# Designs tried in a protein design run: designed miniproteins, single chains, continued (2). Part 46

Each design is a single chain, and the fold is of that chain. pLDDT is the mean over its residues in the fold that is shown.

## One batch from the design tools (miniprotein)

Design m5508
Fold by ESMFold2-Fast:
Formats: C-alpha cells, structure tokens, sequence
Structure m5508 (fold): chain A 90 residues (1-90)
C-alpha cells in the first residue's frame, strides 16, 4: 500500500470508508492559518511513525507544488481535498 493510503486510513477512524479531510487538514495545519507547507506535512507524517524515504519526501513536495494553484508555496483546504481525493480514487 502507498503511504498516502495509510495516511488516509488514519483519518477513517470509524471504518465507514469516508475520510475526515477536515480532521486531516486541522492536524497538518499546525499554525491554524488555513494553509499547509511541505515542512508541516512531512513533520506530521513523521509524528505518525512513517519512516519517509527521500523518494517519498520528493513525492510529497511534488504533490503540494502541483496542488498549489496560487504559487505561494502552500496549499489551502480546497487544494488539499482535491489532492487527497485524487489519491483515494486510484
């Protein structure tokens, strides 16, 4: 399984197949500013016990850059949901 599937499963705590994206975003948004940085995403994944490889870190960075429509180096909630939904539907 991909590490993203494990991340998604962590927020499907009731096993109903529905991911709580709001809870996932809130956990990643450490500053409460409504945006997520690459560093916050990586730090959160590591806090969950994921042993991220350099390749996995590069994938996370690439996904956030691809989701960042504003080009400000961060992703907002709508961009986060779009990114996660695309990964779930694979």
Amino acid sequence: MSFFQRFIQHFDTNGNGVVDYAAAFAALDQNGDGTITVAEFIAFMRSLGFNLTASQIAIIRAMIIAADKDGDGTINYAEFVAMMTKMVNR
Scores: mean pLDDT 69

Design m5509
Fold by ESMFold2-Fast:
Structure m5509 (fold): chain A 91 residues (1-91)
Amino acid sequence: EKLYTNQQGEKLTRLQIAVARHDIEEVKKLLEEGADVNAVDPETGKSLTQQMLETLKDDKDEEFKEEIKKIFFEYGADPTAKDNQGKTSAD
C-alpha cells in the first residue's frame, strides 16, 4: 500500500545502498532480516532484483556483480517472475 510503507521499503532502500557500496555482509544481513528480493513496485511492477540489476549496470566489479546475483538467488529471487506488463528480468 502506498500510504503504509514501510519496514520493507526501508530495508529495500538500505539494500540498494549496501549493493552500491559493495557491502556484501550488509546485503546478507538485510536479506536474513526479511528483505523480500521478489517485492515489486506496484507502479512499475519491477522487482527488487530488477532494481538491483539496474544499479549494477554501471558497476565495473564483475566478481561482485556475480556474487550479488548468487546471493539473491539463494534468498529466493525468481528470474522468471513477470512484471505487470508481462516482462521478465530476461526480456
Scores: mean pLDDT 65

Design m5510
Fold by ESMFold2-Fast:
Structure m5510 (fold): chain A 115 residues (1-115)
Amino acid sequence: LNAELFEAAREGKVEKVRELLAQGADVNATLADIDPSQGAAGNRGLTPLHLAAAAGHLEVVELLLEHGADVNAAETNGGSGRTPLHLAKEAGHEEVVELLLEHGADENAKDVYGN
């Protein structure tokens, strides 16, 4: 379930995301929850919301937020402390940036490098 949710969020498969969430997939799962070895590697505190935001999948971002995704989730398993807002801004997805801010994303959130 959680691994399939990450793939569906990355690929923008809105209906598949909806089905997986209805089946009890954890909207706030991290990559470390799917593969615990990745948590130790430091760059794996990513949630489905991070992947959808980085890819610019506006409808998936909206659906995840409606299901209680943490808009301010940060890479915490040794990652850079990036939030979905950081990834959307980096990728230039302005509509996703606006949607995340509407849902309470902290515009002043800093990664571990202070950016």
Scores: mean pLDDT 72

Design m5511
Fold by ESMFold2-Fast:
Structure m5511 (fold): chain A 60 residues (1-60)
Amino acid sequence: MIGIAVAVKDVPEVNSAFLPLKKGEKVEILKEVNEDWVLAKSLTTGKEGYVGKGVLEVIE
């Protein structure tokens, strides 16, 4: 685990590679993919997928 972040807005379900999120949902950052994207796991659903850094606020 790299850290914990919270979604600052809703992220829709687009496909199986990307992680859908609701505003206020917490995620575990597993890996930094590049400057814009992370691989994360939802602490609410347990699902893993790619998330844009622009929708996350790092809290820990």
Scores: mean pLDDT 79

Design m5512
Fold by ESMFold2-Fast:
Structure m5512 (fold): chain A 55 residues (1-55)
Amino acid sequence: MTKEELKAFLESMGLNPTDAEVNLILKAADTDGDGTIDEEEFQRLMAYLRQDGAF
């Protein structure tokens, strides 16, 4: 998942994240450091968002 896809996903959940917030989430989820989120990193991100009460 790219930064643009992540932002679109968050917006689809009724959120309006800033580019800085999206970058922080990407940095936290992107364990490979390649600037993308794979399936495992995406699952970790979903767990994080549920814990933070974003749903």
Scores: mean pLDDT 67

Design m5513
Fold by ESMFold2-Fast:
Structure m5513 (fold): chain A 120 residues (1-120)
Amino acid sequence: SEELQERALKLGVFPRVDVNNPLHVAAALGDLELVKELLAQGADVNAKNLFGYTPLHLAAREGHLEIVELLLKAGADVNAKDIFGRTPLHLAREEGHEEIVELLLKAGADESAKDLFGRT
């Protein structure tokens, strides 16, 4: 929706470069019901935007625990890397979302994975 796109742009999410996957926008905004609807319609849970972010990266960065759980259950790649080699675990740790960190580790996140700057 246009309202969802406008809200995403204000949060620094660029749905115009995520052309064809509104799941990134819904995950970043914490719109749980829209995430459920898009997944039910067959949205690609592992689609990457221009920066290599998956919906899981955005949900983990923004602290949306229930959306992280839903995306993982839908088959999200817990170890997907963005253009800087960062995984959802890296983003959750950077933002201090400890419950999401624990959930990602239980889901098989590689705690030893290093980004392009050598950070775990």
Scores: mean pLDDT 81

Design m5514
Fold by ESMFold2-Fast:
Structure m5514 (fold): chain A 55 residues (1-55)
Amino acid sequence: ASDTVIQLQELLSPFNMDVDGIFGPDTENFVKKFQLSKGLDVDGIAGPKTLEALQ
């Protein structure tokens, strides 16, 4: 597992995200929900815009 995935999951923990360090379907679904809530493109990719919005 990468530290980047763990950090992403920790930032998503308020949305009931499990921190397991693996970018799987559950993490992708939470990324999509977050992107929708912020008005970003819902692509499920934790890109620079998504990571910036999580801070």
Scores: mean pLDDT 70

Design m5515
Fold by ESMFold2-Fast:
Order: structure tokens, then sequence, then C-alpha cells
Structure m5515 (fold): chain A 55 residues (1-55)
């Protein structure tokens, strides 16, 4: 769980940087796709954090 949480946080950071770069480049289609992916990862991260707290 802790290792999974760390990997999710790192993936979120990577995608956030990609989303920022897409916005700066004016690639709104890519930025939207990355924003949707980030939302899904945040939900997954929250679920893993709750599971860790229950264990």
Amino acid sequence: LEEEIKRLQEEIDELYRQMQAAYEAGNLEEARRLADELSDLYVELTKKELELKKS
C-alpha cells in the first residue's frame, strides 16, 4: 500500500507537469485528457490512503 501510494504520487506529479506543458503549448485537447487522467489517479490515491489508514 505505501509503495503503491508513492508510485501513484510520482505518476500524478509526472502527469501534472505534462498537463502544465500542454496548457503552455496551447494543446488544450491534450491538457483536457491529462486533467481527466489526473482526476482518476487522485480518486485512486484517496482510496489507497484510506485503505492504509484502516490497516
Scores: mean pLDDT 80

Design m5516
Fold by ESMFold2-Fast:
Structure m5516 (fold): chain A 81 residues (1-81)
Amino acid sequence: DIEEGVADIYLALGNKAFERGDYEGAAEMYEKAASLLPPDSPLAIEAYRNASIAYEKAGDTVKAEEMRQKAEEAERLRRAS
């Protein structure tokens, strides 16, 4: 799965950015990872949740809330399917 393989790379980059305190960079990488996955996938839900946390730590509360809402929508879709 090409999309999942590329998403794994973005998740790894996000984790490295987060570990070094680059929360904005981490959030962008997590958001990119989520966008490459099916909207209802468990990995996409996790990536959106991690992006929300990273945006919150970066002080971007608007983006953090947006990512939280995307995670909730993905979880709802997963339950409905």
Scores: mean pLDDT 83

Design m5517
Fold by ESMFold2-Fast:
Structure m5517 (fold): chain A 58 residues (1-58)
Amino acid sequence: PKVVEALYDSPKTGPNTLAVKKGEKVEVLEEVDDNTVLAQLLSTGETGLVNKSLLKEV
């Protein structure tokens, strides 16, 4: 499993998006498109879409 870290805070912007805070670790479950992954927050177990540009090594 690929675990990456959020580089900055990102609020929930849509119904399928994941809110993340700077320093939170997420597991990348699937690449949805060139800019978006489906990820799971390790702290909460919540899943949702995250922009690749806010994650290191995604």
Scores: mean pLDDT 77

Design m5518
Fold by ESMFold2-Fast:
Structure m5518 (fold): chain A 98 residues (1-98)
Amino acid sequence: MEIEDLSETEKKLLKKSMETYDKDGDGYLSYAELKKMVDALKKHDPVVASLSDEERDEILDEVFKEVDKDGDGKLDFEEYWEFTELFAKKVKEKVAAL
């Protein structure tokens, strides 16, 4: 899904979620900030919680590498959107394979 396919409300919610984990306020999310987001997700999402810490870290590493187009170790707003979609997909695929 292209980011332009999102409604203004959905874009605002996505931006607000990014800002929650963007601790340095630079408009980018580091790997460490994304790991904190994943750690928060496991408390609220039983599917994410069903995976081991190692399995979650494997998915995080895979998705981060695929989305970080510039190789700078940071995700901008558009890359963060791609990250959230791909991470959810990979988590579901991993659980289905168990």
Scores: mean pLDDT 73

Design m5519
Fold by ESMFold2-Fast:
Structure m5519 (fold): chain A 104 residues (1-104)
Amino acid sequence: MIQLTQSPSSLTVAAGENATITMTLSSPNNNVAWLKQAPGQPPQLLIYNSTTRVPGVSSRFSGSGSGTTYTLTISNAQASDSGVYYGVDQLTMSSGQGSTLTVT
């Protein structure tokens, strides 16, 4: 089983700042997705295949990384970006523990 470690578990940024969440995999696979879970809403897919942004998702969201280390970057953070972000290994359907973003 591939283990996914997500860091940080929580972060607070001011509006207009950048937020970065990193996923570390126990084995390389190049198939990481990023999802957002906001209170009262279904999970939203943001990024798939490590770097591909879902059509209609803001260009402020970007995925990068290769091998065992993958990063979600949220540029110019907005209050509406607050929520829990999950990195997912698409091959095993395993997820990280989640990272809670608060934008103040």
Scores: mean pLDDT 82

Design m5520
Fold by ESMFold2-Fast:
Structure m5520 (fold): chain A 150 residues (1-150)
Amino acid sequence: LEALRERIAAGLDVNAADSLGVTPLHVAAANGDLETVKLLIEAGADVNAQDIYGRTPLHLAARMGHLEIVKLLIEAGADVNAQDKYGYTPLHLAARMGHLEIVKLLLSTPGIDVNAQDKEGKTALDLAEEMGHEEIVELLKATPGIDLNA
């Protein structure tokens, strides 16, 4: 963290991506490094940067179950409806992986598309049902505007 602060002060491009389109914010979000995520956002990191798979830092935090990082990214203006190359939104990934508290947070976020479909036409509800995440299934079915046949 201190070394990262020194590098940023020295002019590190916080939005520099590797050959796979992965930025420092993608790595910090995937690893659950809350302090690094905060520092990178303060330094002007693009919270909506996409890797070669179309994944944003929010996709990675949601998939890995990092609730506090999901909160920070949303507060920093992350697109909660961003779709990767498979059509997965952060809600799809949280529902598929069984991250109930992240699903609750995303569903409470203004503008969330609860019926977004992946490239196979599956919603977050479909993925939760396929994976047997009963509490998430019940939560999604109780969500206003949910399409039970999508």
Scores: mean pLDDT 90

Design m5521
Fold by ESMFold2-Fast:
Structure m5521 (fold): chain A 159 residues (1-159)
Amino acid sequence: SREEGMKLYNEGLRLLSEEKYEEAIEKYKKALELLGEDNFAVLNNLGQAYYKLGKYEEAIKYYEKAIELSGGQNFEAWNNLGQAYYKLGKYEEAIEYYEKALALAPDDVNAAEAYNNLGQAYYKLGKYEEAIKYYEKALALDPNNEEAKKNLKKAKEKL
C-alpha cells in the first residue's frame, strides 16, 4: 500500500541519518515499488545513499532521474549531482550543476554550501581567484562555515 511505502521511505531516512547506507538503499527501493518509480524525493535520497557509499556513478543516475521528474526545479538534486561529478574528478561538469542549483536559490542560506562547493571545483582547476570569490560568497551567506574559511585561506596562499 501507499502507507507501507511511506513507512519504508521514513525508515530509509532514519537509516540514512544513522549512516546505515546499504540498509537505507534497501528501504528506498521497496518504497519506490509501492509509491511509484517516479517519486523524485525517494530517488534523490537513493542517490545520496549511493554517494555516501562512494558509488558516485549510481548516485548520478538517481539524481538525474530526480531532476528530470522535478522538471529541473530541485536545488538539492542539482547540488548533489555537482558533488558526485566533483568526486569523479569532473570539475567542469560539477561547476555547471552547482550553477544550475544556484540559479534556483542564489541568496538562500542553503546556497552557502553550493557556493563553497563551486569554489572547491574552481580550486581543483587552478582557478584560485574564482575559488576565492565563491568562498567569500559562501561566507557572506553563512559566516560560521568553517570549511569555507579553511578553503578561502588555502586559495589565498596560492596567489
Scores: mean pLDDT 90

Design m5522
Fold by ESMFold2-Fast:
Structure m5522 (fold): chain A 62 residues (1-62)
Amino acid sequence: MDLGELYEAIEDYTAKTADELSFKKGDLLRLLERIDDQWWLAKSLTTGKVGKVPARYVKQIS
């Protein structure tokens, strides 16, 4: 019943594998799951795509 937390990309990132998400600095991401300390599953609010994002490249805004 919880809405996912909102995060903002602080840097551009280009996916290195098909399961990773590419994004641009300033893109809004909804956190879906914390896989580990370095990788999270997120949904891009800009593109609607879901993929793994490096936690270091995003900051919480909500």
Scores: mean pLDDT 79

Design m5523
Fold by ESMFold2-Fast:
Structure m5523 (fold): chain A 77 residues (1-77)
Amino acid sequence: HMTELHKAAEAGDVERVRELIARGEDPNAVDEKTGKTALHLAAEAGNPRVAILLAEAGADFTAKDKNGKTVGDLKRR
């Protein structure tokens, strides 16, 4: 299921992302349906501030979603 961190990252809610990371939320938690992490959702939504916060918290840039896409694949335009 999507965590609160996934929802905040998708919404670009920087303050909520900071709060959730500070509370010990796992930045590498995966949504079961999509295989996406919060970092994938931040990249898809174009939320660079959220992506930076997740990266500082130890988010895995090499994680692949169910379509085999990494953060780098989602950011390339």
Scores: mean pLDDT 77

Design m5524
Fold by ESMFold2-Fast:
Structure m5524 (fold): chain A 61 residues (1-61)
Amino acid sequence: SEEAMKFLASQPTEVLRAAQKAIEEGIPNSEVAREVGVSPATISRTIRALKEVNESAREKI
């Protein structure tokens, strides 16, 4: 959770928004990565980190 939070904090806002859009709209990681100028691996890692943080937040409440 802490590592995921640090990773998310290091990402530009545009990358975070793009990853969230991919999750919510089911857009392929490669398409979203192209829009924000990062690798598909960066989007995949950002999505994983966002899902981990959301899961952890639910468990802590």
Scores: mean pLDDT 75

Design m5525
Fold by ESMFold2-Fast:
Structure m5525 (fold): chain A 60 residues (1-60)
Amino acid sequence: NIEKAEEALRNGDVERAIELYQKAADEGDSEAARNLGRLYQDKGDFEKSKEFFQKSLQLN
């Protein structure tokens, strides 16, 4: 559920947010995959960022 991931981000728990978004993206949530792309971009992991943005487009 992306709402729990968003709450984790508001609390500064980036690791928790990544875990929750990863679960949602694995369940087919394109918004969660897009949010993972943004988080990895913020971390400077541009390869993972690109992979998750691409995944979000495939999931629609």
Scores: mean pLDDT 82

Design m5526
Fold by ESMFold2-Fast:
Structure m5526 (fold): chain A 101 residues (1-101)
Amino acid sequence: SLNEQLLEAAKAGDLEKVKRLLAEGADVNAQDINGHTPLHYAAGNLSLSENATKIVEVLLENGADVNAQDHLGYTPLHYAELVGNEKTVEVLLKNGADPNA
């Protein structure tokens, strides 16, 4: 499905594929079996690349829920902090991420 492709593209750090799938009508807030959204995968990307931060920005621009909780109650901010992506942490906080969630 488009939603499954969006989750995988966000996880892979594929910025152009994320943009294309969103334009094709993929659900920006799609959840997998663990409750992970595209934003969870982009925020938790271990590559710490500029593309990972750009994907976070694109998802938020398209209405991603910045405070979405997975099935363990973790938000995208938790994953960004865990992997140490300071730029992504800043972007999430500027977009309304709750630091006390």
Scores: mean pLDDT 88

Design m5527
Fold by ESMFold2-Fast:
Structure m5527 (fold): chain A 97 residues (1-97)
Amino acid sequence: LGDEPLEASRAIDVEKVEELLKQGANVNATDAQDNTPLHLAARYGHLKVVEILLKNGADVNAVTKQGYTPINMALASGHDEVALLLASNGAELQEEL
């Protein structure tokens, strides 16, 4: 499914993310850096997109090639509400790399 779920997560396109997942899109699709849709939604602070991805089985502890988890990206970008949502869903904070 290309990078369509990744792009929609970056753009806060909640409706597009829901449509792609209903069509069987891989919720854990990765780009060249192993970013998942959840990494991008967390980095950009898209709380509603994060909620939809988690509901559809997103790997809350997926790791990029640089060793970042979605909660690391949310915290680094100052998105505290997203970080709290990820933590409540089993996210583990990877301390200093």
Scores: mean pLDDT 75

Design m5528
Fold by ESMFold2-Fast:
Structure m5528 (fold): chain A 61 residues (1-61)
Amino acid sequence: MKVGDKVRALVDFEAKTEEELSFKKGDILTVLEIVNRNIWKVENEKGEVGYVPSVFVELVE
């Protein structure tokens, strides 16, 4: 896993803070930063950026 990789949302997620990004199951996100094993900074197709739990996304092959 590296910055620039595409990931797919496995479930719907609702942001609880302004720093988090909401997504829907099946959304494709771009990894911008790997903060730690549990939290990644991503960007969606609309150009919105935020932190997401890494356990709810998978690498797109």
Scores: mean pLDDT 82

Design m5529
Fold by ESMFold2-Fast:
Structure m5529 (fold): chain A 60 residues (1-60)
Amino acid sequence: MNLGLRLMGAAAEGDLERVKELLAQGADPAAAGPAGTTALDIARALGHDEVAAVLEEALA
């Protein structure tokens, strides 16, 4: 849960480097927050296309 929440925060900030670092640490790209929102959902909603692409690749 901690890594998933950090991943969502990094996605909201558009911090591509941090997103990659968290995924390398074993963060689950499918982890959902309390509202059922994932890091990918946040990145797409905010237009962080590079972050969204990395998260999509991690889910594949």
Scores: mean pLDDT 79

Design m5530
Fold by ESMFold2-Fast:
Formats: structure tokens, C-alpha cells, sequence
Structure m5530 (fold): chain A 84 residues (1-84)
């Protein structure tokens, strides 16, 4: 992952909507970039942590709602896991 893609993953995990909006609009930043260890996308991290505004921003930026992590889980699967 590029440094900017790593920052996007971290911003999505933290719910930093302003940083996500800037990074998702930056040239060379892939909003669907996966963490090489886990397969988590920014959308997985935002959904897992209940960051609804970040989820909507990423969806508008072209995030794949059907992306699967290394365990075969979608962002919605992770949101449900943490909503119980």
C-alpha cells in the first residue's frame, strides 16, 4: 500500500470524515485498496466501527460494498458483528 492508502485505512478506522473526504478525492488513492494482512478495505473498517458518515463518503467515492476480507466477510457482515 502507498502511504496515502495506509492513511485512508487509518482515517476510515478512526471515523475521520474530513480526512476520508480529502484522501478519497486525491489522485492515486484507491478507495478499494486492501490491507495486505487482513484484506480489509476502508469501507470494512468504517462499517466495523459504525462510522456511518465515513461509510456514505466512501460509497459516494466508489467503494465496493461487496468487497471481502481474507475471512470472506463484507463490510455489512462486519457492521452486523459489531452491532450485536
Amino acid sequence: LTPLQKRLLQAAKEGNALEVAVLASTEGVDVNAQDPETGLTPLHLAAKNGHKEVVELLRQAGADINAKNKKGETPEDLAKKNGK
Scores: mean pLDDT 84

Design m5531
Fold by ESMFold2-Fast:
Structure m5531 (fold): chain A 71 residues (1-71)
Amino acid sequence: ALSPLELAILRTLAREGPLSVAEIARRLGVSPATVSRHLRRLEARGLVERLPDGRYALSEAGAAALEAAEA
């Protein structure tokens, strides 16, 4: 299952589009190190995609997982 913070990360990306680690950290009130750790786990699961500029975007699988978690 997605942790509350992982769910919040996916929700933020769905709402605001591609964001850097620092932008996500600022929005969620958590450290960049904490966000980076969870983003790596989400990327490994195919739920987010790292863009060439270093920002993260919600994947199709991530959008489906978020929808299922909010159902």
Scores: mean pLDDT 86

Design m5532
Fold by ESMFold2-Fast:
Structure m5532 (fold): chain A 77 residues (1-77)
Amino acid sequence: MVSKLTPDELAILLVLYARGPLTARELADILGLSQSTVSRHLNRLVEKGLVERTGRDPPLYSLTEEGRALAAAVLAG
């Protein structure tokens, strides 16, 4: 089981579920957070296996299978 998510980490998962692959800057703009805050949360979500980093210049972030399952469960509950 994944460790407990912070509200900001959960918000990132839900935005990625709804909007598809996004950069850290796009996530920061959508969520009203700083890019540094979003980048810290994204790194933790990648370590938890809920988000994957793809591409370069800038990198895109998308949900893993586990991340999509968790986001769907949150939206259903």
Scores: mean pLDDT 81

Design m5533
Fold by ESMFold2-Fast:
Structure m5533 (fold): chain A 93 residues (1-93)
Amino acid sequence: MDLEELKKRIENGYDVMAKDENGRTDLHIAAENGDVEMVEILLEAIKKKGGDVNVQMNEEFGYATPLNLALYNGHKEVVEVLLKYGAEPPSKP
């Protein structure tokens, strides 16, 4: 995923909360990939829009949030950034 392309899309009114066929947003993809810079750009755009950083995927994927994907893939720096922007840790079992 290209940072320059993402920035241009946001400037052109791209909906950073748009979901694909799996219920994934760009934030889910960036968190899964451990792309800290892309996560920060997306979180700033989401915050300015008043969007939800805890956005969930479809039921087929267990309603995974970007934080869940970062945790499952071991992307510690992405986890720290998501928590800083108000992402909620998974509920205690």
Scores: mean pLDDT 78

Design m5534
Fold by ESMFold2-Fast:
Structure m5534 (fold): chain A 62 residues (1-62)
Amino acid sequence: GLELYRALEDYEAKSEDDLSFKKGDLLAVPSDASPGAVKWKAKSLKTGKEGFVPARYIEKVE
């Protein structure tokens, strides 16, 4: 399944495989994503685009 996450701050993509996002944007992340991973593949709910995001810039929404 997918878990809902929120961006803690703005992030600008470093490559075409990365997602850019703004603080407060909502992201869908696979539920099997490791909490210790540096990057997760996520889908922006705002734009519908998918790409890698730094895990430390997002938090799980309760």
Scores: mean pLDDT 79

Design m5535
Fold by ESMFold2-Fast:
Parts: structure tokens; C-alpha cells; sequence
Structure m5535 (fold): chain A 115 residues (1-115)
């Protein structure tokens, strides 16, 4: 299923936790594509699994940290119970990925959440 097919499925009232061939949920795709805070909130309010793992073991929080998503999106994921200590298949946490982006504000938010 393509990204567009999965997003169309969710828009048509389909399962918000459906996965494509890469194990990605609509929440993973929304964050990766730079969706608005309101679009991410709508998915979470519909019961999107904030801790869903793709085939690489990455959660939505990993995608947000690695893509340099806004601090507001990261805070929204954390408010919905995102696991800041989740490790992908390489043993990397969202904080490890954020450090690679050089976004000091995002690093600070994730360090505070990891305490």
C-alpha cells in the first residue's frame, strides 16, 4: 500500500492503525510528510498508536526526532504517552536521532522527558 493509499484509507474512515509494507502507520506517514499539529492531533484523537513500530523498530517519536519536526508535535506525542526510551533496530532512541539533527530545543525537550 502506498503512502497515498494508506492516507486515503484513513480519510475514508478506515483503521487509523493500518500498516503499509514498511510497517508504517498513518501517524508515521503524517509526521514524515510534515503534517500540521492539528492533523497529528486528529489521528491521536482517533486512537492512533503513539508507540507503533515500523519494520526498522521506529516509533512516530523516532520519525519526529529524526526529521526535525516541530517541538509542538514532539510535545503532543509525549502528552499521548510516546515512549522516549524506545529503541529502533540499531539501538537508537529518539533523543539519539534528535542530537544528529542539531536541533537544541528538540534535544532539550527529549532530555527532560527521559528523566
Amino acid sequence: MSDEELLAHVRAGGDVNAKNEFGETPLHLAIRRGASLEEVRALLERGADVNAKDVMGQTPLHIAAGSGASVEIVRLLLEHGADVNAKDIFGLTPLDLARRTGNEELVAVLEEAAK
Scores: mean pLDDT 83

Design m5536
Fold by ESMFold2-Fast:
Structure m5536 (fold): chain A 72 residues (1-72)
Amino acid sequence: DLEELAKKNNLSERELKILQALDNAGPLSARQIADALNISQSTASRHLNRLEKKGLVERERVGRTTLYRLAK
């Protein structure tokens, strides 16, 4: 349950929405997440970096693109 995960990790509403986007359509690039949430790519990258540090998201390199996916 992503809502429970968000509560346990003190996530913002935006970070929860990022996890939901990855759950529904991942793996996704930072640009795809930015477009889906109507935020800048830099904002998406900052949230993804924080989520990665919490162990909730991991990065993978696919060709020339960096994709993000749920770590669980």
Scores: mean pLDDT 82

Design m5537
Fold by ESMFold2-Fast:
Structure m5537 (fold): chain A 83 residues (1-83)
Amino acid sequence: TVPPAGPELDKVAEVTKKIAEEAKKQNNPILLSMLGDELERLAELETDPQRKAELYRISAEYYEFAGDHEKAEEMRKKADELL
C-alpha cells in the first residue's frame, strides 16, 4: 500500500539523514547507496513538487557520498526539472 504523501515523508527524510550521517562517519557506501535508493523511491511517491525535489536532492547527496556520481547527477536533474 502506498503511504500518504506530505509531512510524513519529511519526517522519514529527517530520520534517514541521521542514519546517513552515521554511515558517512563509518565510510559505509553500501548503506548510503541503499538510503539513496529509498529516498528516490519516496520521491517518486511524493505528489508535491517542492517536497519531491527536496527528496531527490537528499537522495543525490547520499549517492554522491556512496561514490555513485552517475545516480547522484540523475537525481539532481530530476529535482531541477521540478523547479
Scores: mean pLDDT 76

Design m5538
Fold by ESMFold2-Fast:
Structure m5538 (fold): chain A 64 residues (1-64)
Amino acid sequence: TEQEAQLKEAFSEFDKDGNGTISTAELQHVMTSNGQASLVDKVIREFDKDGNGTIDFEEFLQMM
């Protein structure tokens, strides 16, 4: 889907190491850019179950 392609491109910009995850700080920046700043804390809490401060691509897709 074109939506998924756009999100994959955005995710790749923040996944500089190519490890398939982005930090919560990078996620906050993405959410703010998309007008979702009010949801960022809730999203991080829900998807960062391990408390390690990272979000994978599948979780990122579910947020958008």
Scores: mean pLDDT 68

Design m5539
Fold by ESMFold2-Fast:
Structure m5539 (fold): chain A 58 residues (1-58)
Amino acid sequence: MLYRALKDYEAKTDLELSIKKGDILELLEEIGDRWAVAKSLKTGEIGIVPMEYVEEIE
């Protein structure tokens, strides 16, 4: 399922993914209510992103 970054997020740990506003992400799995494992379609990197920073598009 595809998500779009609503704003920039800088990774604070090695497990987190840095994203830039407008980046398209593939959501791989949800981790609780606020975080998900996602893959950046721009870079191919996988990491955890805050759900409040992204919106579902497909």
Scores: mean pLDDT 83

Design m5540
Fold by ESMFold2-Fast:
Structure m5540 (fold): chain A 156 residues (1-156)
Amino acid sequence: EEIRKTALKYAKDAEKSVQAALRSEDVVEAAGHLSIGAINAANAVKLYDPEIAELAEKFSEEARKAYDHVVEWARLKQERDRLEAEGASPEEIDAVRAAYEKHRQEALKELDEAIKTGEEILKKLRSRPELKYFADVVEKIIEGLKAVKERIEAEA
């Protein structure tokens, strides 16, 4: 009973993070909320189903790494645009552009890995009707991560 109550609290906190991500106009803010959502969903699932605990921990770690790269990508994009506007040297602009593209590619890769791990969790949860609510929460996080990925790809 205590374990179920704690798992439900984590799942509800994850849903709040998904709703915050959907209301975010900024892709970095959306990615941050989804990272928190993935951590809370992982904590909910780990408490209810220890058999997928390792997979849930991997999901939260991949989502966190994706967020870290999204933050650096967005910062470097702004720095590149500032340097171009200020007429900085081609060498300085090229260095920032290389770092920007590296973090963009790493963010996309880690988002893909988080989505795949999330889909594996979703498949396991869907095999058990009593876990439908947790499955629905994980699915919403996966959809959010896909939306963030699409936004980053569009800004190539």
Scores: mean pLDDT 88

